# Designs tried in a protein design run: designed miniproteins, single chains. Part 6

Each design is a single chain, and the fold is of that chain. pLDDT is the mean over its residues in the fold that is shown.

## One batch from the design tools (miniprotein)

Design m185
Fold by ESMFold2-Fast:
Structure m185 (fold): chain A 80 residues (1-80)
Amino acid sequence: MKEEWQAKLEAAEKAIAAAKTDKEEAEALAQRGLAYLYLGEYEKAVEDFKRALELAEKLGDEKLVEAVRDFLRKAEEKLG
């Protein structure tokens, strides 16, 4: 399970480096945040979700905004 999320983290980091648009960056950041969340790296997950949320709101992508808000809340709950 951790090995799977580590692989997803690496894939997301590569996607962030390759992102050419706000949409690609937001999606890649949301994926990296999700990987950090499942790996227990809650502070890093919060940072990535906040940036992804900012981009999703700028894009008007309501579905992505709602998904990222839910993940952000979950990560923040883990921090106390």
Scores: mean pLDDT 85

Design m186
Fold by ESMFold2-Fast:
Structure m186 (fold): chain A 65 residues (1-65)
Amino acid sequence: MKKLAMELLVKAIGEATIETEKYIKENGKPLSVFEEVDLFFKKLKEYMKKAEKEWEEIKKKLKEL
């Protein structure tokens, strides 16, 4: 089941990337490279936290099966 955990991580990274790009485009104000990286890292932490919770739920369901 390591493959499923990895898919959750890849999804979290992808979602953080998309949200960061969308924010930059919609905000209309230029950000420095370091501000973009900081924003991405903050979004990545949020999505990683969601992925960890989803993985814990999957592990619990696997124990019931």
Scores: mean pLDDT 75

Design m187
Fold by ESMFold2-Fast:
Structure m187 (fold): chain A 65 residues (1-65)
Amino acid sequence: MTAEELAEAVAEAFADFPPLLVLRRLRREIQEAEKDGDLERAALLREAMEILLTRPAFASAREQL
């Protein structure tokens, strides 16, 4: 799975959720992956989050993060 595919899957799965909640969940998942020493998963999640942040709704939500 690429970061682009992961970002799209997250956006589709959580389409009915506030963007801020989606970003908070991704940030938590990144922190958990880093604690587990799974640096590949942490990097993939960070890249997916950056892709999501190119969308206006998610970019606006980041200001509240």
Scores: mean pLDDT 80

Design m188
Fold by ESMFold2-Fast:
Structure m188 (fold): chain A 67 residues (1-67)
Amino acid sequence: MFEPSEEEKKAMIEAGEENLKEALEAAEKGDNQKAVSLGVAAAILYAAAGENEKALEALKEVEEKIK
């Protein structure tokens, strides 16, 4: 199995946080398609970094914001 290095995990978490921020901003503007796409991207990045709880929380935050 591919297991990312600690530096790669850190980069994935940072990219996930950036995607989540953009997802929530898109949801606030009513761009639900962009919000879901970026939210899913953030969740995938968190899961790849081993942060499964962060991945689920990101999906929940986007879902609640878009209603």
Scores: mean pLDDT 82

Design m189
Fold by ESMFold2-Fast:
Structure m189 (fold): chain A 65 residues (1-65)
Amino acid sequence: IEELAEKVRELIEQLEKLGLHKTARLLRQIMEAALASPDEEVAKKTLEEAIKRGEEAIRRALAER
């Protein structure tokens, strides 16, 4: 879980640098909700989904430049 949370945090920083503040904020909220979950498997899946969403947003932003 800690490794997945760290990856989400890195993606949030990249999104902020790209000016995608709304997506960065959404990822932060998803991460906080996942870490607050008592179910570790649910938390893990939620963090993996946040990582995928963040990566897609970054790829899309870079492709549109």
Scores: mean pLDDT 77

Design m190
Fold by ESMFold2-Fast:
Structure m190 (fold): chain A 62 residues (1-62)
Amino acid sequence: MEKIKELLENYRKQLEQLDALTKELVAKSSPEEAKKIIEMSQEARKILNERVETELKKLLDE
């Protein structure tokens, strides 16, 4: 099950990077820009969730 562990570790790392980048961009932005950045971060998180679900499904089906 090493591939599943690796996939989950990569997913966690990507979430950490997304959170760090979001925080950095929000700190550098106006309140109006910050709202858009947060919305885009939520969308990116959904994409990451879909990607990890697809990869997990492939690994579990084989």
Scores: mean pLDDT 81

Design m191
Fold by ESMFold2-Fast:
Structure m191 (fold): chain A 61 residues (1-61)
Amino acid sequence: SHMEELKKRIEEEIERLKQNADAYKTLADIFSKDKSEEAKNLALFYKMMADYYEKQIKELE
């Protein structure tokens, strides 16, 4: 049915968003361990991107 197809597409989109959130979390963690100011700024940026994707997931769930 159309509703079953829509549900499947939403589940696939949530999975994609989770993968993106996890990738940015990993990058944030890696750069947060560097003591340089540039790495700290990158870690903050990647953390913000992960938070953005987590917000999108909550809006779809």
Scores: mean pLDDT 86

Design m192
Fold by ESMFold2-Fast:
Structure m192 (fold): chain A 70 residues (1-70)
Amino acid sequence: MAEENRRYLLEAARRTIETLLKQGMSEELAEEILREGEELAEELKDSPNVEVSAVGIQLRAVARAVEAEL
């Protein structure tokens, strides 16, 4: 169930970001979100806790998806 919850959160986050970008989120704000997201993802993915590491990996995937839309 934890993995399904992660997929749900990832999909929700992705849809929210896509909606904001399509509604005219500024490039500056989007870049700031991406930078902070990538920094946090790098910190989390190196965690010895598997659950925390998985969150970091998925957060990086979301950041990459947003970057591709810019």
Scores: mean pLDDT 61

Design m193
Fold by ESMFold2-Fast:
Structure m193 (fold): chain A 64 residues (1-64)
Amino acid sequence: MSVEELVREMMRLGAELVGKIVLLHSAKKAKAPQEEIEKLEKEIEKLREELERLEKELREKLKE
């Protein structure tokens, strides 16, 4: 994957992560079912893991 493609994907995932965090906050405030809260928390965790992986790949590419 190119540096440009990595940056674009990181920006996309970052925006999705922020959106999910806002949804989680709204769900907790609205006292949504625990299953919905847990689902959002798992989705946020997966997005964070993906971003960390892409950040590592970007750092390796920038060493060139």
Scores: mean pLDDT 82

Design m194
Fold by ESMFold2-Fast:
Structure m194 (fold): chain A 84 residues (1-84)
Amino acid sequence: MAAAEEAARLVGELARREALAEGLSEEEAERLGEEAAARTRAILADPERARRLAELLREEAAASSGERARALEAIAEAAEAAVA
């Protein structure tokens, strides 16, 4: 429960930050963050989809750098905890 909500929160924060970096408004960034968090919660409700998501996040983190890589690793950790 708590781990799934943490993963959703982290995904929403990452999506919001990336939207702001692309020049979207605060309102659009908040909406995109909320949508990303909701999708993540839906995925994490299915253990099979949750495991697949954690694997993809680990791969994406390995292909990324800096703050984005750290954010993706934190999300993967929370998603893994959600299916434990």
Scores: mean pLDDT 83

Design m195
Fold by ESMFold2-Fast:
Structure m195 (fold): chain A 94 residues (1-94)
Amino acid sequence: LSDEAKEALAKGNEAFEKGDWEKAIEYYEKAAKLLEGKDNEATAYALENIGNAYLNLGDTEKAIEYYKKALELAKEIGDEVFAKAAENAIKELE
């Protein structure tokens, strides 16, 4: 990962841990943009955590949107465990 992408993920994780959901989304979106096309697994991770942050904000529609994006990438890279986790999250919210 680039240093900028690693920093964005670390800041997103810190904000998420503190319950700063909006700040977590901002940093994870920055990380996903930097990682897109370069590291699909890290991109899927960032997208799933954006979904988790939206869920904590009560925005179920946005949470499902990001979980579906993460699921698409997880299936593309063959990460069955990640794909199943994202699929289950979507199913529980629908």
Scores: mean pLDDT 83

Design m196
Fold by ESMFold2-Fast:
Structure m196 (fold): chain A 60 residues (1-60)
Amino acid sequence: GDALDLLKKAKELFDQLTTDQKAIALKLIKEKLSKNNIFDPTDIAKAALNVLEEFLKDSG
């Protein structure tokens, strides 16, 4: 489904990050999910993807 496709893309972007960037990205994702009370798999995937896209944009 759409959630699985978004998670797959998020994982591909996550795998491009350094170990330090992965740790920071995970903290930012967890904070965003907790503060916005996000529990839906699709919204979790979208939040993760957004954080990862921002990281990659700043890493070029």
Scores: mean pLDDT 78

Design m197
Fold by ESMFold2-Fast:
Structure m197 (fold): chain A 102 residues (1-102)
Amino acid sequence: GMRELILRAIALALRAIGLIFEAELLIEKAKSLGDTPETKEAIKLAEEAIELAKKAIELAMEALRSEDEEEMEKLNKKAEELIEKAEELLKKAREILEELEK
């Protein structure tokens, strides 16, 4: 129902905001490890994740402004897909940096 869709949109927006902070921390960590192809790739992945998370926030905000449950469900689903892609990019960035520290 409408209440569940509103709560989902809020949760997705908060999750995306968290990913932006996580990505910024990964970028700072990568920069501290030096200027290598590996740190550059990790920064690139984290920056791509930030852009996906920002788009997810926009979609979640559009869902909150919608008065149509079908439209809200579509927007929430699209936001969730972008969040999942951002999480996958950040996982790759973390793996690169962990291997470099080993």
Scores: mean pLDDT 90

Design m199
Fold by ESMFold2-Fast:
Parts: C-alpha cells; sequence; structure tokens
Structure m199 (fold): chain A 69 residues (1-69)
C-alpha cells in the first residue's frame, strides 16, 4: 500500500544519504554520486516526490563539492 511504499522510500533515502556521506568523507565523490543516482532511480519507481527531490539536491551538492575539491 501507499504507507509501505512511503516507508520504503524513506528507508532508501536514509541509507543512500548515510552511504553517500561516508563516500564524501573518504574523498570518493564519484561513488557518492553513483549511490545517490541509483537511489534516485528507485525513488522514482516508488513515486515518492519528497525522496526524489531530496536525492536530486544531494546529487547537486556532491557535484559542487567535487568541483571545489
Amino acid sequence: GAAAREAQAEALLEEAERRATLAVIQGDYDKAIAILEEALRRAEELEHPGAVEALRRGIASVRKLKAQA
């Protein structure tokens, strides 16, 4: 149901942000972007606008960090 899909999207977002943050701390921006892009594809399949928006912002933020590194 909708509640189960929302919970799945929220768990996906939290796990992706955690893993991407770890990759950024390690200086692996390409890995962080790849993690967030895979999560974005899954969030789009779950049709969760909040998770999609958060992941798009995360990807943009990591790309800016990579450009400044």
Scores: mean pLDDT 87

Design m200
Fold by ESMFold2-Fast:
Structure m200 (fold): chain A 60 residues (1-60)
Amino acid sequence: MIDELADLLLSDPAAALARIEKETGARLRLEEVDGERLLVMAPEMAKLLAEIGERIAERE
């Protein structure tokens, strides 16, 4: 699971984000803060992305 998402994130980040949204049931949002547009993630998505990042680092 996480290994598949890590591979997908490296090859197609947009597809990886869509898969993460599907797995977590959460959605990315755009918010404006002090005139800047920011992407906001649910905590579950952020945690999964951190786990994927660790998995990628382990492969080195």
Scores: mean pLDDT 71

Design m201
Fold by ESMFold2-Fast:
Structure m201 (fold): chain A 84 residues (1-84)
Amino acid sequence: MKPGSEEAKKAAEEFERVMEVLEEARRLLEEGKEEEARRLLEEALADPSLSLASRILLLSALAALLGDEEAFEKALELLKEETE
């Protein structure tokens, strides 16, 4: 397979899966399953092929939903790396 429009499609599919993970984590939090929500987000972040945009989104969600300040700091670092 060659990069091109398929690469954009893969990025879109990755983003969509990230959004699904975020929605599921939010539902778990509404049920008081905070540890399960954290684990779900961390497992998604463990994918080494994950794009910077998706990783920033997941880290931002950890910060916003779970108050994870370290995740927020990591998101800011990745955002700065993308601009270089």
Scores: mean pLDDT 76

Design m202
Fold by ESMFold2-Fast:
Structure m202 (fold): chain A 76 residues (1-76)
Amino acid sequence: ELLELIEQIPVPSLRELLTEIVEKGLKAGVPEEVLKKLLEEAKKVLELLKNMKPEEIKKIEEEAKKVKKKVEELKK
C-alpha cells in the first residue's frame, strides 16, 4: 500500500529515497504505527505534487537528488 503510493510520485529520486526508507524500515522492524504515519505523509505529498507545475516538480527532483547524495555519504 505505502510502496504503491510512492510509485505514483512524479519525482523519480524522491520515489527512490522513500522506497529505500520504507524497505529498510520494514527490515529493521519499524512499528506499524510509524509506517501508518509515513502512509499519511505520502498521501499528502502525492496530493501536493499532483497540483504542482512542472517547473516546481523539477525543482523538487533536484532537491531530492541532493538529499539522496547526502544520505549516501552518511552510509559511508
Scores: mean pLDDT 72

Design m203
Fold by ESMFold2-Fast:
Structure m203 (fold): chain A 74 residues (1-74)
Amino acid sequence: MEEKVKKLTEEILNEIKKLAEAGASAEEIEEKLNKLLAEAGKTLTVEELSKISIEARDERDKLLEERGEEDPSL
């Protein structure tokens, strides 16, 4: 992975973790993730954005599963 892509991925993951630790809802975490990915998409290629999106969503799902919640629709 490119250095910039890795750095940005770590920043997105840290923001998601901070929200989860602060007790943010699954909906709030999803909204923040979507905003961060939208910002990244302005400067990254589709392929780079796809890689970041996959890793960020995986981390989000892991954090939500650890909290006993998955989908805000549930």
Scores: mean pLDDT 74

Design m204
Fold by ESMFold2-Fast:
Structure m204 (fold): chain A 67 residues (1-67)
Amino acid sequence: LSEEAKQKIREALESLKKKYGLSDEVVEKIYELLVQKKYEEAKEVLINEGGVPEAVARSAIHDLSKL
């Protein structure tokens, strides 16, 4: 991934953290999964550990998968 793509992932995760109250541990876990292109696993962590609604998690991961 480019540095620009990594920055966009960080910004999206920071937004989700502020809105849904994700822990730093969960944010870092999702970031590592996204960098590895493990999109389904990242989505599952957002829903199950982050408490993010499924529709929001699907949309966010879909958008980030295009980077």
Scores: mean pLDDT 84

Design m205
Fold by ESMFold2-Fast:
Structure m205 (fold): chain A 59 residues (1-59)
Amino acid sequence: MDEAKKLAYEAGKAEAKGDYGTANRLMGEAMRLLMEVTSPSEALKIVKKYYEEGKKEAE
């Protein structure tokens, strides 16, 4: 799995724990990395997918 996908996943887990500061930081880093290789709309789709998976794991 790409580094950006891992960051989005960890961001989701952080938000599920109530750590919004860490979640926001990791989400922004994942978006920045993905936007180096794809469009902003595709980057957002990828980040959202892995972010939701991380949130579900923490529940």
Scores: mean pLDDT 80

Design m206
Fold by ESMFold2-Fast:
Structure m206 (fold): chain A 74 residues (1-74)
Amino acid sequence: EEALEQVKKLADEAEKEGDYSTAGFLYDQAGKLAERLGRKDEPAEFYRKAADAYEKSGNTEKAEQMRKKAEELA
């Protein structure tokens, strides 16, 4: 739980700094951690944030993969 919060904070910081590729990676990791913790709503939210970050970084393929993961968890 605390590890998940730390990864989310790092992702939020990367996004604020305009490092969208790092933010996307960290949100993807947060989604995976939330899945391992058995959370239902949080993984989909993190994957959506990862998709938005990857899209802003120009990584359209990774953004699409993240959106698909979020939809599969809904």
Scores: mean pLDDT 82

Design m207
Fold by ESMFold2-Fast:
Structure m207 (fold): chain A 71 residues (1-71)
Amino acid sequence: MSEEERELAREIADTLLEKAVPYISELFADKLVEKIKKGEITREQADAIIERLFTPEEAERVRKLVDEKLK
């Protein structure tokens, strides 16, 4: 892969992450809330899943979304 191709790929990836991460986080929070409300998982299990899949900053945002949706 050329240096220009690597730079373009990074630029595209950064743009997709910037646009996609908030949307994916919202959908993921919705799915976790659904499973918690059905009794399929506990809140603690949901927190463990979030910590495993997201960066610390994104994990905190997803946890807040879950808390807001459970109220």
Scores: mean pLDDT 75

Design m208
Fold by ESMFold2-Fast:
Structure m208 (fold): chain A 86 residues (1-86)
Amino acid sequence: MTLVIVFKNATEEQIKEILELAEELRKRGYDVEVKIEGDTVTLTIKDASVEFLIGRALEAIGLELEGYKVKIRFEGDTLLIEIDLS
């Protein structure tokens, strides 16, 4: 399965943290693609396990509890998580 995480309205510091997360995931053997479009960062993780997807969904729910706007949906074989950091 594929995981796509979209961070919107990210600060320069948050973009740096997201890039550090992507690098850590690559070190753990994940296939991670990063796209940066202004203040929007998209992480695409290919061949993610169900356990990894559950972990990321729980982290996204944690951000929603902290007051961020979070959307989670399935699109075919892809789990899409959108996080608005504004």
Scores: mean pLDDT 82

Design m209
Fold by ESMFold2-Fast:
Parts: structure tokens; sequence; C-alpha cells
Structure m209 (fold): chain A 65 residues (1-65)
């Protein structure tokens, strides 16, 4: 079970990774973008049980990239 502080930290990390992925895509760096996307997806999977709506939103945002 994740602590509330850990969940909030992971949510912020996922948002940062999505932002980084967007910047990498804008710069044509698809390899770095894929790494950031995969990291965000991993965070979403970890959050899935305790924060399903936030996890789903992360997955939707990365799928739209």
Amino acid sequence: MLSEETIERYLRAARTLIEQAKKHLENGDEESAKRAINAAKTIAEVLKEQRPEEADRILKEVDEL
C-alpha cells in the first residue's frame, strides 16, 4: 500500500514525464519521448489500484501523444 505522500509524488512525476515527452516529440526525439511515455505508464500501473481515475487520465494523455 502506497502512502498518500508517495501517491502525490508519483502523480507529480507522471505529469512531469508527460511534459518531457511532449517536448521530446516537438524536438523530433522520439526515442527519448518513448522512454518518458513508458515511465509515465509504469507510474499509472502502480497507481491503478488506489487512484484509478488519475491513472486512467495519465494513460489517456500518453496514448494521445
Scores: mean pLDDT 85

Design m210
Fold by ESMFold2-Fast:
Order: C-alpha cells, then sequence, then structure tokens
Structure m210 (fold): chain A 88 residues (1-88)
C-alpha cells in the first residue's frame, strides 16, 4: 500500500540521519499497514531498535526486494543503497 511504502521511506531516511528510534517506529507502522511488508518490516524495526547495522542492512535488502516486486524501483533503490552503506 502507498501508506506502507511512505512509512518505509521515512524509516530509511531516519536511519540516514542517525535516528534509529524513529526508523524502528516507521518500519513497525509499515508492517501493520501492509501484510507483504509485515515480516521484513517488523524485522527491520527490531534490528533498527537494537542499532544492529548488519541485521538492519539484511532487513533493508528484503524490503527492497518487496518494493521491486511491487514496481516501486525508487523505494527499492533507496533500501538497497542504505543497506550497502550500513555494511561498509
Amino acid sequence: SDDAVKQVNQGIDAISKGDWKSAADYFQKASQLDPTFSGTSSQAAKNAKNKDKKKTADSLKGIGNIAKVKGDDKTAKKAFDLADKLKS
């Protein structure tokens, strides 16, 4: 859903700004709004809350794959780019 995608994008932007707490809240909201994001976005929320960069990157790759399948290449690219930065 557009609302879930909006929450995912806000979570990605929050991590980019170092706001892991807000990122966790956004990913949790996304998981509640769209069942296709529920597992991956819930894991992203948990990993962001723990500030686990590697596990958050793995979760973001999952989110990016879901966005790509939905035809949202822009959100997919943002998720993949952030995942790569967190693993560097």
Scores: mean pLDDT 86

Design m212
Fold by ESMFold2-Fast:
Structure m212 (fold): chain A 57 residues (1-57)
Amino acid sequence: SEEEEKQKERIYNFVYEELLKAGYSEEEAEKLAKEITKEAEGDIVKALELLEELLSK
């Protein structure tokens, strides 16, 4: 649905920006943000958990 697509886009943009702030390149941040967004399946809480796991390393 349109709402689900917007939610996934917001998750992607948030994760992408956080990865850039953490020092990842644009290319790496894009790949990782796509992976996290796909694994989260529109669940922002799951996306935050995956992001935190990655950034804790």
Scores: mean pLDDT 83

Design m213
Fold by ESMFold2-Fast:
Structure m213 (fold): chain A 68 residues (1-68)
Amino acid sequence: SALLEEAQRLIGEALEAERAGDLATALRLYEEALKVLGQLDPSDPLVAAMREFVETRRARVRAALAAR
């Protein structure tokens, strides 16, 4: 699926931004990944797992930004 490949690419870019300390870019990319994942079947176990992962990372990035 082109949407699944796009979500994987966005997650990869978000993780790289987070590792680099660019939390604002990481947050934007995680939010974009969730929009793409929202267009996929939520009953797919891979889609559900990716959504939970991204939601968890997004929450941590938001908390880190709020602490700055």
Scores: mean pLDDT 89

Design m214
Fold by ESMFold2-Fast:
Structure m214 (fold): chain A 57 residues (1-57)
Amino acid sequence: MTREELLEEVRELYREVEETGNEEALRRAEDLAVLAAALGYDEVVRAGAEGFKRLGL
């Protein structure tokens, strides 16, 4: 999975969580953020943190 693919998927998953409250989407977004951190994709990790912050959690 490329950096761009991960970035887009994390953003879409957080959008889904914000709109529907889907807990599976939240778990998947968290898992992808961990993968991104392991791969050194700081921009994806940052996108995940911003998504989480927007949920007010």
Scores: mean pLDDT 81

Design m215
Fold by ESMFold2-Fast:
Structure m215 (fold): chain A 69 residues (1-69)
Amino acid sequence: MEEEKRKELLEKARELILESASYSVLAIGYAVKSLTDGSEKDREQAREYQEKSNELDKEAQRLLEEARK
């Protein structure tokens, strides 16, 4: 693998991992809020943020796998 391409893949994966972690924290925050206020909207928001976190993590794992080749 080209060193430059590997570096680009690793850097992109790092960015996606950080974004995924950020969305996961937001999901936890809204989940806790929904338990406190009983808000269906907050529960739905928590689910959406968790789904976004999962999508970003999956993409990051794909890039990390590509970088290992």
Scores: mean pLDDT 83

Design m216
Fold by ESMFold2-Fast:
Structure m216 (fold): chain A 83 residues (1-83)
Amino acid sequence: MKDTAESEWVEVPEPGEAVLEAELDIPYSADTKVTVRVEAENGEVEGILDARVEQKDGKLKVTVTVRVSKPGRVRATITAIKE
């Protein structure tokens, strides 16, 4: 099984941390692989500080915390694969 979801764009008015969330229609299990890609518009992402994966109502919920070095907006694209 494979699913891909994009978070909403989050506005970051000053350098700091932003939290991005997405839900995927894949059950959480030990064999589930999650890949996160973060993109910025007019901003700059310094890095991913934390990525948390949890099960919610039979779906995979992914929360990504990113550090932004320049004001702008950011979005996460999350892909989950269960083999």
Scores: mean pLDDT 81

Design m217
Fold by ESMFold2-Fast:
Structure m217 (fold): chain A 86 residues (1-86)
Amino acid sequence: GIATLEAEARRLGLDDLVAAAARLPDDQKKALLLQALIDDGVAALKQAVDTTLAARDEARRVGADLEAVARDLALLREYAARARAA
């Protein structure tokens, strides 16, 4: 219902939009509030996607760093073994 849409819009900080919509017929009020909630949801989804892609790229970098550390540790173990054999 309209009351649910108004409550959700206010929860998202869209109080000015709810006040502006108050003078509109119910059908137009519904359409305006629904569009605003969709626009907010799309913006939130874009932000979540961007955050996820950034985290994935960081995880790939950390993975490459860990592979480099593993190679260095393998070399250190070989050097230690040779030093103990000498």
Scores: mean pLDDT 75

Design m219
Fold by ESMFold2-Fast:
Structure m219 (fold): chain A 64 residues (1-64)
Amino acid sequence: SDVERIAEALVSLGVPEERARRLAERAVELGVDPEYAVRAFRVMVAAGVELTEAAVEAIARAQA
């Protein structure tokens, strides 16, 4: 599923499983493309940005 794909990518980036799942669910709820979400999360982590619900909302707005 899209949620599982995003959550797995977040866990591989060091996000705890429960938090990764919640962020992935929020991304899918906001209509974020899974591949776009994973790419954006990777860029954010590389830049030292904390992955929060606000970060997911920013990704959704950038996709639009």
Scores: mean pLDDT 85

Design m220
Fold by ESMFold2-Fast:
Parts: structure tokens; C-alpha cells; sequence
Structure m220 (fold): chain A 69 residues (1-69)
């Protein structure tokens, strides 16, 4: 669905923001954006974008772990 694709796109945008925040040393913003990417990925999975959503969650979890030290 178009909503599912929008959630994939929002998840990817938040992953990029999380990566940038980590590069800048802003771990609080990195955690915030990683969590938003997970939230959008879950909505994408609900809409049938399972493979894309699972990949987004895996990447977001990796960034979240990096932000936590």
C-alpha cells in the first residue's frame, strides 16, 4: 500500500538522521531517530512490507546499540 511505502521511506530517512547524529557525537538524537525508524518499520511490516521493515529494524537496532556505547 502507499501508506506502507511511506513508512519504509520515513524509516530510511530516520536511519540516515541517526547515522548523522552518531557521526556528530549526538547519541541522544541518534537513539531518538533509531527508535523512530523502528516505529515506522513496524508500521511498514503491518502493511505487508515485511522484508524492508525487517531490514530497517536490524539497521536501527545496530545504530541504537552504537549510540548506547
Amino acid sequence: SSMGQQHVEEGRRHLEQARRALEEGNREEARRHAQLAIDHARQAIKAGFTDEGDRLIAEAQRLLNEANG
Scores: mean pLDDT 90

Design m221
Fold by ESMFold2-Fast:
Structure m221 (fold): chain A 81 residues (1-81)
Amino acid sequence: MPITEAKAVAVATFAKGDEAAAKAAAETLSKVPGTTSVLIEEHEDHIDVIGGFESEEAAKAAAEAASKVPGVESVRVSRAR
């Protein structure tokens, strides 16, 4: 992810096999104003949905929206460096 495009990142975590919930979260993140990119990463025991944002405010709004997706286990926001 280009550092110049994303000031903040939001990550929503889902259980392995919950691909429909992960896709719903990715769509939710992509609709937030200021979203630059969305990526779904599958791991051995979980799925991460990662959004890049132009501002921390956009990332926080996206995290709040993602936290309302059924099946979400955790949501976190971090600053891009």
Scores: mean pLDDT 77

Design m222
Fold by ESMFold2-Fast:
Structure m222 (fold): chain A 55 residues (1-55)
Amino acid sequence: MEEEVRRGVAALAAAVLKTLGEIDDEGAREFERLMYEDPEAALKRLREIDKRAAE
């Protein structure tokens, strides 16, 4: 997959989570980095955040 596309998706996802108040600024940066370096781990973390937000 194109690195530029991956980077853009990671940044967008982090920005959305931060805007919704699900994570803070540091959490957003960490999530963005994780999506770039390890998308599978990022997906797992996203599901954990979503599960907690739904509870």
Scores: mean pLDDT 69

Design m223
Fold by ESMFold2-Fast:
Structure m223 (fold): chain A 54 residues (1-54)
Amino acid sequence: SIDDFVERLEAAARANDEEAYKEVKAEIKASSLSATQQTALELIYIGTQLDLEL
């Protein structure tokens, strides 16, 4: 589900785990999610990383 992807992306961002991020991103690309939904998920990862740097 989208919520599962959000949780996993936030966890990867907090852990600074590039490999976990790549795994989730591959699953998102293999999913039937729209390009807009995939972009929104990418922004969650980026936003979490930026929040941790502040």
Scores: mean pLDDT 79

